# Ledger of designs, part 31: designed miniproteins, single chains

Each design is a single chain, and the fold is of that chain. pLDDT is the mean over its residues in the fold that is shown.

## One batch from the design tools (miniprotein)

Design m1054
Fold by ESMFold2-Fast:
Structure m1054 (fold): chain A 87 residues (1-87)
Amino acid sequence: DPVVQRIQAADDAEMRKFTDEEIRELIKKGEELLEKGIKEKDITLVQQAIRLYETAIRIAKLRGNEELIKEAEENKKRAEEALEKLK
């Protein structure tokens, strides 16, 4: 995934360049991976969704966007609950 690869290479200075819209795109990609992981019972896809939400939380904190922090944290919690059910 080009967005995930871009983020994995980004330091804190590069992460600060991400927009609130790009954070929302990360959350949406995480939701898509989580839904697919649950349907396919694929633990790896659920873990990838959790990593995208963790990245979204980190960037949202750097930007001070409390709404996006909360949204990403709620989505991460849902993904962690799904992961426990698949174990």
Scores: mean pLDDT 81

Design m1055
Fold by ESMFold2-Fast:
Structure m1055 (fold): chain A 75 residues (1-75)
Amino acid sequence: DPLEAGRRLAERGAELYAAGKTPEQIAKEVIDEARRLGYPELGIGIANAMKRAYEAGKTPEEILEEALRVVEEFV
């Protein structure tokens, strides 16, 4: 289920941003997990959206919202 997989990936990425991990570490973990779930393109989309939001100075909550937007558009 890509919606369930996407939500899990978005939530995990937001947790890692809140924990202060680097965008590069977060992208790797999100993309690796997405590949295991069978949705590598979704993982790339989520990682890119989260990095863009982080670079725009958004909070972890706002970063999660942007990632969930990508999930909704993918499904």
Scores: mean pLDDT 87

Design m1056
Fold by ESMFold2-Fast:
Structure m1056 (fold): chain A 95 residues (1-95)
Amino acid sequence: PEATEEEIENAKLVEEEIERRGVSPVDFLEAQIFLFENDDEEEKKEYLKTRLGFSEEVAEAFIKLMEREKKILEEEAPDRVAEAIAKGREAIAKA
């Protein structure tokens, strides 16, 4: 599973915005968990725009990255997404 050129571009765009906005590791993990637990694209965009201050373009890029990550985990095993969410919540609790 090599990253496509679009995925690399989206990852760079998101990484640059995280750094520019000073998004904390906790805020990032909470956003990933929200996106993993929600399938509504509009709710995902609203969360990223209101909670992290992302632009429409960066929010869409982040959603695409997280959707791909979720699909990869689901293809590995049905419980991998649930495991990732649990691990993320544990990391937030320890922060």
Scores: mean pLDDT 78

Design m1057
Fold by ESMFold2-Fast:
Structure m1057 (fold): chain A 81 residues (1-81)
Amino acid sequence: MKAEKEAEETKKKQEEAKKKADDASKQAVSGTQDVGQKLLGDLLKEAHDSSPKVSKEILKGGQKSLQEVGDKLLKELEEKA
């Protein structure tokens, strides 16, 4: 009886720690993406003045790059945890 209770307690604490680490990782990724989106907006504004066509491509490519960087950071934080 005691051995089963100890295993369940350990499992519960591990799940709780994992959930907290996941939440912290998501918050860090969100912050990084927010800064990146602001920089992208500034670059898009400058590019639009020079070539409206190029600004469209920069916006699409930049958004994809920011998402990939965010995903990579999340995976790196998950691996370190």
Scores: mean pLDDT 63

Design m1058
Fold by ESMFold2-Fast:
Structure m1058 (fold): chain A 110 residues (1-110)
Amino acid sequence: TSSLNERLASLESKINSAKFSELKDLKPEAVELVNDILENQSSLSADLIVEALLLLAYVEFVSGNIKGAKKALELAYNIVQNNKVSKSSKVVLKYVATFLENITGENFLP
């Protein structure tokens, strides 16, 4: 749990400090982190799982993997629908989905 929280904070810091062209290089780290989080989801907060999935959606999108971004958002949406999450998690999910829908012209959430 602490290790996964530290990895998430580290990834977020890397994303925030990276140049746009460098974001694609973070995709393997984001995928591995989300896989580890999903393997441990029963012991983790829903808010942490949603945060990780939203970061993955962003990295997938900037990497040109629109389908991967959509899958990450759909998973985050399902977590939000089936679990108690903070208002901030709901707001960020909506903003990320709206941002991707405006750029792609596609619906990302049900």
Scores: mean pLDDT 82

Design m1059
Fold by ESMFold2-Fast:
Structure m1059 (fold): chain A 74 residues (1-74)
Amino acid sequence: LEQEIQQAEQQAEEKRRELERVRADGERRVAELQAKDPAAGEQARNELDFRVSQLEGEYGQLQRQAQELREQLQ
């Protein structure tokens, strides 16, 4: 259980860092493209929103798994 909790928490942290990185990089990309070509900027925005939604869902699942494992330990 302790090892499983550690792994689940580590996976959740990795997913959170990925989400933060994707958002930071994506926002920069959207801004750069928006300045040069508004249509390309809009496409990049839609792509970013979709990716962020996927990562948020995955992060939520991992957090719930880690919480359930911690409850089993207590």
Scores: mean pLDDT 82

Design m1060
Fold by ESMFold2-Fast:
Structure m1060 (fold): chain A 87 residues (1-87)
Amino acid sequence: NLEKVLELIEKLVEAVREGKPLEEIRKLQKEISRLLSELSIEELEKVAEYVEELLRKAEEEGDFELEATLATLLLQIAVERTIKKKE
């Protein structure tokens, strides 16, 4: 599932950059969120690093919509990691 999550994140980034409808973006976000719950702590850490790098680039480019989307995703990853550490 790690490869699928990374693929969906790339698709999400492209959808935001292309200005696709909110419904399409939200569908991608929902699918990513579901798959994140299936990842191990190690895989979640790899995804977090990838998203942090994408967020930094979005900030440098001034893409505020992409920044908000990636920041939200990073928060979701942090929540999933916290849940798994308590189990």
Scores: mean pLDDT 84

Design m1061
Fold by ESMFold2-Fast:
Structure m1061 (fold): chain A 64 residues (1-64)
Amino acid sequence: SELEEKIERYAEELQRELLRKYLSGELTPEEATEEFYKKLAKFIEELTGKKVSVEEARELAKRL
């Protein structure tokens, strides 16, 4: 769906940004992973108007 395409695109851009921060030493792997799901959850919430937990964002990411 168009919604899934927007989420996938955002996830790809976010992964690139967080990888850069990890490689520069700004984030640990654990911090990068947590930041990824927190930002993904917020993005989905903004798109759908429904509150999304980090756990729900993790489950949605498995479908991408």
Scores: mean pLDDT 80

Design m1062
Fold by ESMFold2-Fast:
Structure m1062 (fold): chain A 77 residues (1-77)
Amino acid sequence: GSPLTERLRQLAAEGAPEEEIRELFDEMVYDGVRDIIRAVANTDVRLGRVSPEEAAEWEKRMLEILDKEFEEYKKKR
């Protein structure tokens, strides 16, 4: 499984504080969306839909949007 999912299971089993578990949730969401963005870019290159250069520019733009959205998410708790 995902290393973060296994860490979540371990922390829950050990009775870790809710704040520590919430921080791990935030990391899991960020990492999951980031991995999806990268997977889409890599797949489109592999299928010949975009050039590697176009995929890299798209990935960079999407990751910048992700960073902004995640900062806003954390502020709106």
Scores: mean pLDDT 80

Design m1063
Fold by ESMFold2-Fast:
Structure m1063 (fold): chain A 95 residues (1-95)
Amino acid sequence: SMEEVKRVTKAFAAGMALGLGNYEKAIKLFRELLEEKASKEAVQDALAAAIAAAKVAGDEELVKELEALLERLLSGELSAEEAIEKMIELAEKKL
């Protein structure tokens, strides 16, 4: 229960950091989620948070890339690990 709350909180924080342009924080948190082998559900939460934050920030290109990643995760084309790696790549390109 408390570990699940911590994972959901970390996923949300990682997504929000990515969408709001805090790229170094996003990379750090996503790397931790990779080490912890975050579930598909946690990665979906991170992507949803990142999309919402990027929309608020007005980063339309990041929104499109994140929505494409979410579709590929939901279809099973990407694993949770692969989706996190792609989000790290998106953040690194912004640095």
Scores: mean pLDDT 87

Design m1064
Fold by ESMFold2-Fast:
Structure m1064 (fold): chain A 87 residues (1-87)
Amino acid sequence: MPTAEELRARLAEIEAQLPEVEAELAALRAAGMSAEQEAQAARVLEEHRLLGELLDAGVPVEELREVFAEPDPDERLARLRELVARL
């Protein structure tokens, strides 16, 4: 498992990448991406946005570490949404 320090660095990195992910999604739409590609890109963008909200709210690194240990992306998104809903 990554250290708490490595996890903090990764979270800050993801937050910094949110505008880039949004731009990439817009570019994929302009390129005529498939519905499946759009759904995948939307899931990634949503995950990063939720993570940014949790970082801004000061959610403990320990809670975020547990969420990122979840291998299923749908369950990981559900956990992120649950944490945001508790803010």
Scores: mean pLDDT 72

Design m1065
Fold by ESMFold2-Fast:
Structure m1065 (fold): chain A 91 residues (1-91)
Amino acid sequence: STEALVAEVRALLARARALIAEARAAFAAGDLDRADALLDEAIDVLNRAEALLRQLPRDAQRELMPELIEVEAEVVLLRMQLLIARKELEK
């Protein structure tokens, strides 16, 4: 049902946020490898959320799409910070 798909998308977005929070904690602790692994997992979860979201009616997509975009943006920003940190460690 649409309601079941909406609930699954919301659960996946919550999972992605939890993984991003763990990745930020790992980054703060200096564990860049763990942070990268957690972000890769978050990207996989977000890809699943996006695939399900595309199956939803237009109204549900309009409601959930901004949240998906916001969480995806957080992953991109943290990934860029990790790349910068890795380059500083290599030099």
Scores: mean pLDDT 89

Design m1066
Fold by ESMFold2-Fast:
Structure m1066 (fold): chain A 72 residues (1-72)
Amino acid sequence: EVEKAKEELKKEATEEANKGKAAVLKKEVGDTIITVSASQEGDKVVVTTTVYKKTADGLEVLDVETEQLPAK
């Protein structure tokens, strides 16, 4: 479920960035928060996906993935 939500957000954010708009999307799945940031940086679109877990002590970073795609 978290993996599916992550994939869906990455797709949507990348599509928006390819339209020339910076995109920041967030989805909460139970105690997990997924954020995807996509923006055009020069001739590239940089997509950063971060997965957080909600804990009593705050947010714990579970995963960070950064991808670089050719800008259109």
Scores: mean pLDDT 77

Design m1067
Fold by ESMFold2-Fast:
Structure m1067 (fold): chain A 75 residues (1-75)
Amino acid sequence: SALEAAVAAKKAELRARAAELRAEHSKILSPKTLEASSLVAAKLQLIGLEIDEELGEDLDPAERQARLEFVNELL
């Protein structure tokens, strides 16, 4: 679709951000692994919300689910 190119460009940016988040937390993850893992997941969900603003707000349920799956794939 017309949004496919925009998604591809945003995907590269999100991969870089996800790698940065994991690199930061991987060095800190020790006694509180569960809490740190939860924070990384929360931050990636926030990135998913940014995609909602970038690609469109009035999405049908299928497009919303696809976006959440995309964010989860980065985990």
Scores: mean pLDDT 58

Design m1068
Fold by ESMFold2-Fast:
Structure m1068 (fold): chain A 94 residues (1-94)
Amino acid sequence: SSFLEESLKILEELREKAEKAKTLEEAQNIAHALGSLAHELALHFEKTDPEAAARLRELQVEAVRALNTEKDYKKLKEKVLELIERVEEIVRES
């Protein structure tokens, strides 16, 4: 799927941005973008791979929670990098 290939490219760009992030606002913007991508991926898998869709929705919830509750930019950055890796793993396995 071209959508999955494009999603993997976006995940790599988000990883690079997260690694370079120096402010809370930058980390929050990446968390928001990741949550949005996880939602779109969940919709893509909903009928063909409901288990992958459910895992992606859990990661969307974690991204939104981190965005709203984590005020330490280094901790938010580490959490975002962890969540990016987990989303990428689901996409590659599917």
Scores: mean pLDDT 89

Design m1069
Fold by ESMFold2-Fast:
Structure m1069 (fold): chain A 60 residues (1-60)
Amino acid sequence: SALLEEQRAKQTEEQREISREIADKLHAIGLDFMEQLAKQGKGLPQLALEKAAEAARRAA
């Protein structure tokens, strides 16, 4: 029915919008997390940490 098609289209559009919003937020959080790991000096040489932090900032 037309009503069912309208509801399905609305849900699909809402799902796409929410998914895009979540993806954008997760991407930003990931970049910030990468920068914080670089600052903590975990498991990498100092030079590599500096480059990782710079790359994270550039990607933002």
Scores: mean pLDDT 70

Design m1070
Fold by ESMFold2-Fast:
Structure m1070 (fold): chain A 110 residues (1-110)
Amino acid sequence: SLAELVERLEGLLRELIAILKEAIEKGEVSDEERARLAALMHEILEISGRIIALIEDPEAAARIRELTHEIIELVIRFVGADVEEAKKLLEELERVVEELRALLDEVLAA
């Protein structure tokens, strides 16, 4: 169902943010964390695509696609960034994730 896909996506986004926060605290992204981030990005794209296919509002669907793409781009930039840039990218990522979550809540309420 749409609700189950949204819950799964929110779980993936929470795990994503947790890994990035730990990487900031350690001052590095480990090879294991890079592999997990790659897997999470793949799952986020897959689940977001399935959610988009179920949404009748084309504007909401387009915005979810845009926000999902922005999340992926920010994660890719984060992995290559120094600590100061990574902190700024994490703040931007948290903002985009909150916008996506708010939009998903609106879609579920419709």
Scores: mean pLDDT 89

Design m1071
Fold by ESMFold2-Fast:
Structure m1071 (fold): chain A 81 residues (1-81)
Amino acid sequence: SLLEEAKKLVIEAQQLLKQGKYLEAAKKANEALKKAMESLKNGEDVPESIGVAIAAIGEQFQALLGGKKAGDEEAVKEALK
């Protein structure tokens, strides 16, 4: 499902953040947010969809801050989408 795909992307983004791969983390977090929002729009498991969306937003913010500190302009740009 969209929600299960979003959950996997949140986990992948978190692992990438731990590795300092901010651009890849931002891409995974953005995709997770998009899928979680689509799940929410469909009315499927609204509380879990909201939780996954919040997690994805937090990971986007971490990728933004980490990318900014590392001078990774592409990561900053991706995280702001």
Scores: mean pLDDT 81

Design m1072
Fold by ESMFold2-Fast:
Formats: C-alpha cells, structure tokens, sequence
Structure m1072 (fold): chain A 76 residues (1-76)
C-alpha cells in the first residue's frame, strides 16, 4: 500500500531528513485529518462509500508523503 511504501522510505532517512519530511508534510496531514473528520461527522463510519472516500484520502496523502521523501533525498 502507499502507506507501507511511505513508512519504509521514511525509515531509510537520517534523523535530520525525517524531521524535514515531518515539517513539509504537516499541512497535508492536517488537510487529510480535516477531510476525514468531516466525512465521519456527516456519514455512518460503516458506510462503504464513506470508507472508500477515507481510504482514497489516506492513499492520496501517502503518495504526497512519498513525493516529499524523494525530493529530500534528491536535494541531499
């Protein structure tokens, strides 16, 4: 999954690079959290459509995290 790929890539980074990733991704994580909370507030959490929307947000956010990690690796 994109989350597993993001986690694996993140674990290969130095402590300094990990801190830079966390700072750069914070806006994306906050945006994803806000969207997920809005879905959960308006929908039954067991609704398959709501679950699919949440999964899509998580996967999209993970892909953005992977891009940030790759950018940091390429910059150094």
Amino acid sequence: SPLDEAAELFSTLSEEEQKEVLERILPYVKEADAKIQEILAKHDPLDPAAQAEIEAIINETAEKIIEVIKEIIEEK
Scores: mean pLDDT 81

Design m1073
Fold by ESMFold2-Fast:
Structure m1073 (fold): chain A 102 residues (1-102)
Amino acid sequence: SLEEQVKKAKEIYEKALKEMDRAFAAGRLDEAYDTVLRALQEIAEVAPDDVAKEYGKKLLEHFAERLRAAGVAEMEIKDVRVEVAPDGTRQLVYEGEVRELP
């Protein structure tokens, strides 16, 4: 059902936020980035495009805020969308600008 798809997307999102926050607290930017990529993929697989875009955007905006708070980078998210490969594989992709902090 749509309700179950939304619930699954939300659960993936909430788990990813906790894992990302732990990674940032440990200074593990690599783990934080891997968490974001994995969560975006999982959300794309379980949710319809509009729901996937919503939670994907929220996840990326949270990641951007954590990068800024850690003094790593300023990241602006311009667009988030679902792209479908010829084999039917769904991916959340984003367009944005990244500026490394001094």
Scores: mean pLDDT 87

Design m1074
Fold by ESMFold2-Fast:
Structure m1074 (fold): chain A 80 residues (1-80)
Amino acid sequence: SKEEIEKMFEKTLKYVKQVIEEIKKASPLEKEILIGSTVMYLAVQKHVLKQIAKKNPDLTEITKKYIEKIDEIIDEILKL
């Protein structure tokens, strides 16, 4: 449902905020690992949203909105 997608995104945003705090405190090597693993996690989230849209055409608009937000988050993380 739309509410389930919104809750999933809220959980993802909470996780990202936690990881950004860890990246800021990390050693150079650990920082690269955290950035890479977080970008991969977000790429998986995008894939899941695309699959949801294919099975539920009524959710296409909301999934597209959150995919665009995830792309913005990835760009922000890559600048850390």
Scores: mean pLDDT 85

Design m1075
Fold by ESMFold2-Fast:
Structure m1075 (fold): chain A 51 residues (1-51)
Amino acid sequence: SRRDELMARLVALRIEAGPAPLSHAEMGRRLGVSPATVRELERRLAAGETE
């Protein structure tokens, strides 16, 4: 699904950012979604909704 694709891309971006974490606004810009959507995806990842 599009959500699973976005979550995979979010994880990849966090790995690529390394020691300099990206803001929600910057991640949203790179993923083509709002910062609120980035926060929602991060909450889902933290809740273990990747599986």
Scores: mean pLDDT 73

Design m1076
Fold by ESMFold2-Fast:
Structure m1076 (fold): chain A 85 residues (1-85)
Amino acid sequence: MKLTIRIGIMGFEPVEKEVSSEEEARAFLESQDTVSTVSVLDEDGRILAIARDVTLEGAIAMVEAVISGKLSGEEARALAEAKAF
């Protein structure tokens, strides 16, 4: 299943990338200098998970959890928020 990762930065156009693996998702997120808002979208553009005011480590943890199917969007968001500290 193809998923889209969207990164929002205040005052800028969002950056999006389609990914098919956790490795692609991690590489994309690590290529960003700043991550403040992260969203994971399905093939139909539906939001599966969204987290705001997160660290890069929190964003990676959330996206990997969604791609692996281990956590729901709400649980993945909670993981991202926990990783912010």
Scores: mean pLDDT 70

Design m1077
Fold by ESMFold2-Fast:
Structure m1077 (fold): chain A 113 residues (1-113)
Amino acid sequence: KEVEEALKELEKDPNNVEALTRLAIIYAKNGDFETARKYIEKLKQLQEEAEKAGNEDLAKTYRRAILLVEAYIYYQKGDYEKALKLLRSIEGEGEPSVEEWKLFFEARIKTGE
């Protein structure tokens, strides 16, 4: 359900960071790491384009999205140490989304789910 809606938004705007990030996380949660990585590659392309345009804030937004999705993939694979290392790379931001992901991974690691 969520995949079809996000895909329709992406068809309207192929560069929609929210849609790309949501799709990458959904596929990672379902164990489809190949598809999740394709969306990460698109985010990396958009990060490079933002950097070349001198848009530091936009480039940072894409980089944070990439780190969050990568952390999710490692967590789903059971590599909790790698997932936490990736989350620590963005810990200095103090943004709500970072804290939400950190708390989510920490809770799941503690419960062994």
Scores: mean pLDDT 75

Design m1078
Fold by ESMFold2-Fast:
Formats: structure tokens, C-alpha cells, sequence
Structure m1078 (fold): chain A 68 residues (1-68)
């Protein structure tokens, strides 16, 4: 299975930087009561695809495809 232990130091750092950039948007989405959990998750994944690392973007794309 995919675990953080399976990642290189470079990939871990890229994920950490992606998380730091995404935290403000994730918090704002979580506070938004007008959207369903599914809509919030979709917006979060779409933002990861646009602004995330290659690993994070590929994982987010797979998650969106699975949700279709």
C-alpha cells in the first residue's frame, strides 16, 4: 500500500510544501457550510491537481476518477 515511508525525502518535502500551500484553502472549505462534503473534496482535489507536486497531483487525479 501507499505509505509515507515509501516516499523519498524529496517526495516527502514536495508533499509537505503542497500541504502548507493547501492548508488555508482546506480550512476555508471546511468552514463553508453551503457545500456538501463531496463538493468540498472535489474542489480540494482540483486545487491539488493545479498546485500540488507531481505525486500529489497523480494521487488526486486517481481519487477523482474513482469517485466518478
Amino acid sequence: GFTEEDLSEKEKKEIEETVKRMEPKAEELLKDTSKSAKEKMKELFEDIIKNGSKVASEAAKKQLEFSK
Scores: mean pLDDT 67

Design m1079
Fold by ESMFold2-Fast:
Structure m1079 (fold): chain A 75 residues (1-75)
Amino acid sequence: SMFEEGKKKIEEVAKKAEEEMNKVASDVAALMEIGAKAKKEIEKIAKEYGLEVTEFNVSVGPDGKVTVTVKVKKA
């Protein structure tokens, strides 16, 4: 289904961004650039697949580990 395909692509972008962010976690500028690029790509995929992004969040834990969370619904 288009929903499942779009959701999978969005999750893959979020996971890749999380992996890249964890490699540069001490560089705030790099974290912001990776996050902005990922959000833009996620929004593009959502539009192509008729989805709405309900959540995009980047959190840094006390150990410096970065987690990217994304949630979507049918638009």
Scores: mean pLDDT 83

Design m1080
Fold by ESMFold2-Fast:
Structure m1080 (fold): chain A 96 residues (1-96)
Amino acid sequence: EALEYAEKGLRYAEEGDAKKAGEYALRAGYLASQRAQRGGDSREALEAARKALEAGTKAAKLGQGEALRLGIGAALAAIGAEFEAGLQAGEPPPAA
């Protein structure tokens, strides 16, 4: 489900729907983080987190007002989820 929301967020970002892209990316980031913490499939959680970060970043670049805030929030949530999922998968943290 985290991956599905991340892919929908990315699709909405590609279509220029910044608000929906941000909403779906934010949800995907939180779900990926929860999945990683609960000992779910760390590879799938990591993939979902990375796609959520991409979608959230694109949403932030496209959006204004509420859509911009959602995109920024989604990117931040996805960064946290990527660190958590990456640690569970034994991958190094993303380069700063």
Scores: mean pLDDT 71

Design m1081
Fold by ESMFold2-Fast:
Structure m1081 (fold): chain A 80 residues (1-80)
Amino acid sequence: MTEQILRDAAEGLLRMLDELGVDQRWKDLVLELARKKDLQGLSELGGRLTEAKNRAVERARELGLDPAEEVALMREEIER
């Protein structure tokens, strides 16, 4: 069960980072945390990415941006 949760968390984060087109460094960090079986680290990173995404979504709505522009803002917030 724990290995499945860790795999699902890592895959979810990698998919999100790939969709956002962020630097390979962020994907390498996810892979490192998964290799170390650091579920807490993956959870904390996921929380930070979700917070950055929520900030980008709020800003995009205020500016009337389309989904592609919203994704670009999410990338900026994560790479900050």
Scores: mean pLDDT 76

Design m1082
Fold by ESMFold2-Fast:
Formats: sequence, structure tokens, C-alpha cells
Structure m1082 (fold): chain A 58 residues (1-58)
Amino acid sequence: SVEEIAKKLKERGISESLAELNAKNIADGKPLRVPADEPVERIIELMKDFNVSGVVRI
């Protein structure tokens, strides 16, 4: 569920608003939104763990 995905993102230190946005994007098969300065290693881990094929830096 979107709520469960958001919970897991928050546990990884992602802000509440961004976690909720990304949970919806993951559920809809849309790209993950990440801060412009997010480390590549963390992006790769998030893509793998949540089965996401694309990311957009904000």
C-alpha cells in the first residue's frame, strides 16, 4: 500500500512530504523524486528496494 511504502521511506530518513510523494510515485510506476545532492549509492539502493526504474532530482 502507499501508506506502507511511505512508512518505509520515512524510516530511511526521507522527509514526510517527500516520502508521501514518492510512495504515490512508486505505486503509480512513476520516477522517484530525490534531492539534487542525494548520493548515487543511496539512489541505487532506493531504486533496487522499491523496484523503481527512474529518478528525477529536484
Scores: mean pLDDT 81

Design m1083
Fold by ESMFold2-Fast:
Structure m1083 (fold): chain A 87 residues (1-87)
Amino acid sequence: MPVPSEEEILASVETLLNSVKDSLLSLARDKGLSEAQAVAMFETIAAWAREELRRLLEEIDHPNAEALLARFDEMAAATKAEVVAAL
């Protein structure tokens, strides 16, 4: 089974985080989701996504798992800031 590259993994993470951001901003606009609710939902989904990424990296014995998880944390923090700034 082909192992995804670090670039492919990070691109998938970016796509996921941006999709979550767009969905939360849409809910805030269309359904009156508050900033506190949007942030709480983002943090819950991001925590789930981080644990899923950790499990997948562990399954493939990825040598840079810790570095990729640190990059996930940086990307999630940046995306959360974008959600707050847009509300």
Scores: mean pLDDT 84

Design m1084
Fold by ESMFold2-Fast:
Structure m1084 (fold): chain A 93 residues (1-93)
Amino acid sequence: KKEELLKQIEEAEKELEKQGKLTPEKKEYIELIKKAIESDDFEKRYEYLKKALELILEAQLKKNPETPEELVAEARAKIDGIAKETAEYLEKL
């Protein structure tokens, strides 16, 4: 259930912190995922999930600044679809 999922995410976050692997980006990502799970509003949930996925993309683009704009646009479109599908899945939990 949602409460159990949130507890598992919080335990995973604490474990990453203990291992020194909790970067600011990972912390922000985890907070966005928790907000999406806790949200009662579909649009808000979708926004949080999309922001979480965009953070991962931005981190990858910082490592590969010469990534073609076309591939970036394709990745952003795919993120939009995944965020919507995940928001729909969480609604059923």
Scores: mean pLDDT 80

Design m1085
Fold by ESMFold2-Fast:
Structure m1085 (fold): chain A 74 residues (1-74)
Amino acid sequence: SSLKEAVYNAWKEIGKEKIEREEFISTLVEKYGVPEPIALAAFADADKDKDGVITKEEFVEMMKAWGFPEEKLP
């Protein structure tokens, strides 16, 4: 599966308005088989304010920038 689909599925599974770095990384690595360096890069890309959390708004904007289908986004 693509990184975009893995990130989307991880977001849906966690189901929070704000996702902590450790929860996001562990879900991608352990459940979706994403290599840790790739998961870390994805988190850094979403976490624009560098506060260690991804908001729903930051997630949606990142996924749009990655070319993920907008109709699937929350």
Scores: mean pLDDT 77

Design m1086
Fold by ESMFold2-Fast:
Structure m1086 (fold): chain A 79 residues (1-79)
Amino acid sequence: MKKATEEDAEAIKEAALAVPGVVDVYVQISDDGTHINVLVAGEDEDAARRAQEAAREKAKELGIPTSVAGVPASRFRPP
């Protein structure tokens, strides 16, 4: 399985942040280095959904498995 890099994480974060209505994005490479965890905070549910789609699409382009979740900004609590 391909190891995820910090460059991969940054690219996924930038893709999600480019979505209108996104307030913040948290990305973390998994402990085993095989996938990237993404949490997006949107101003509303629709913005969070679009950001999740952007993150997944970028990860697919890079060939990196992801776990992507979105929350309203009021519930954004990075681990």
Scores: mean pLDDT 78

Design m1087
Fold by ESMFold2-Fast:
Structure m1087 (fold): chain A 74 residues (1-74)
Amino acid sequence: MDHYIPSLDELRASLRDDDDVGTMLRKALDMVKPQNGFNRMIALGQAMTISGERGRGDEGIELGKQYWSTGILP
């Protein structure tokens, strides 16, 4: 079974310093396998953590809230 959940360090290595929060969320979501709600939840949490580390925590929280409120992931 292809089951892959990146560590925070693996996700950081896949991101560029110039990536916006939306790009970081998309990249994190695309990396998890299989594409199920639980794995996508982990990916969102990791991307929000890195957004906070980069001083963009408010943007990460707002996009995360939108994904949870709509039930729709990109």
Scores: mean pLDDT 73

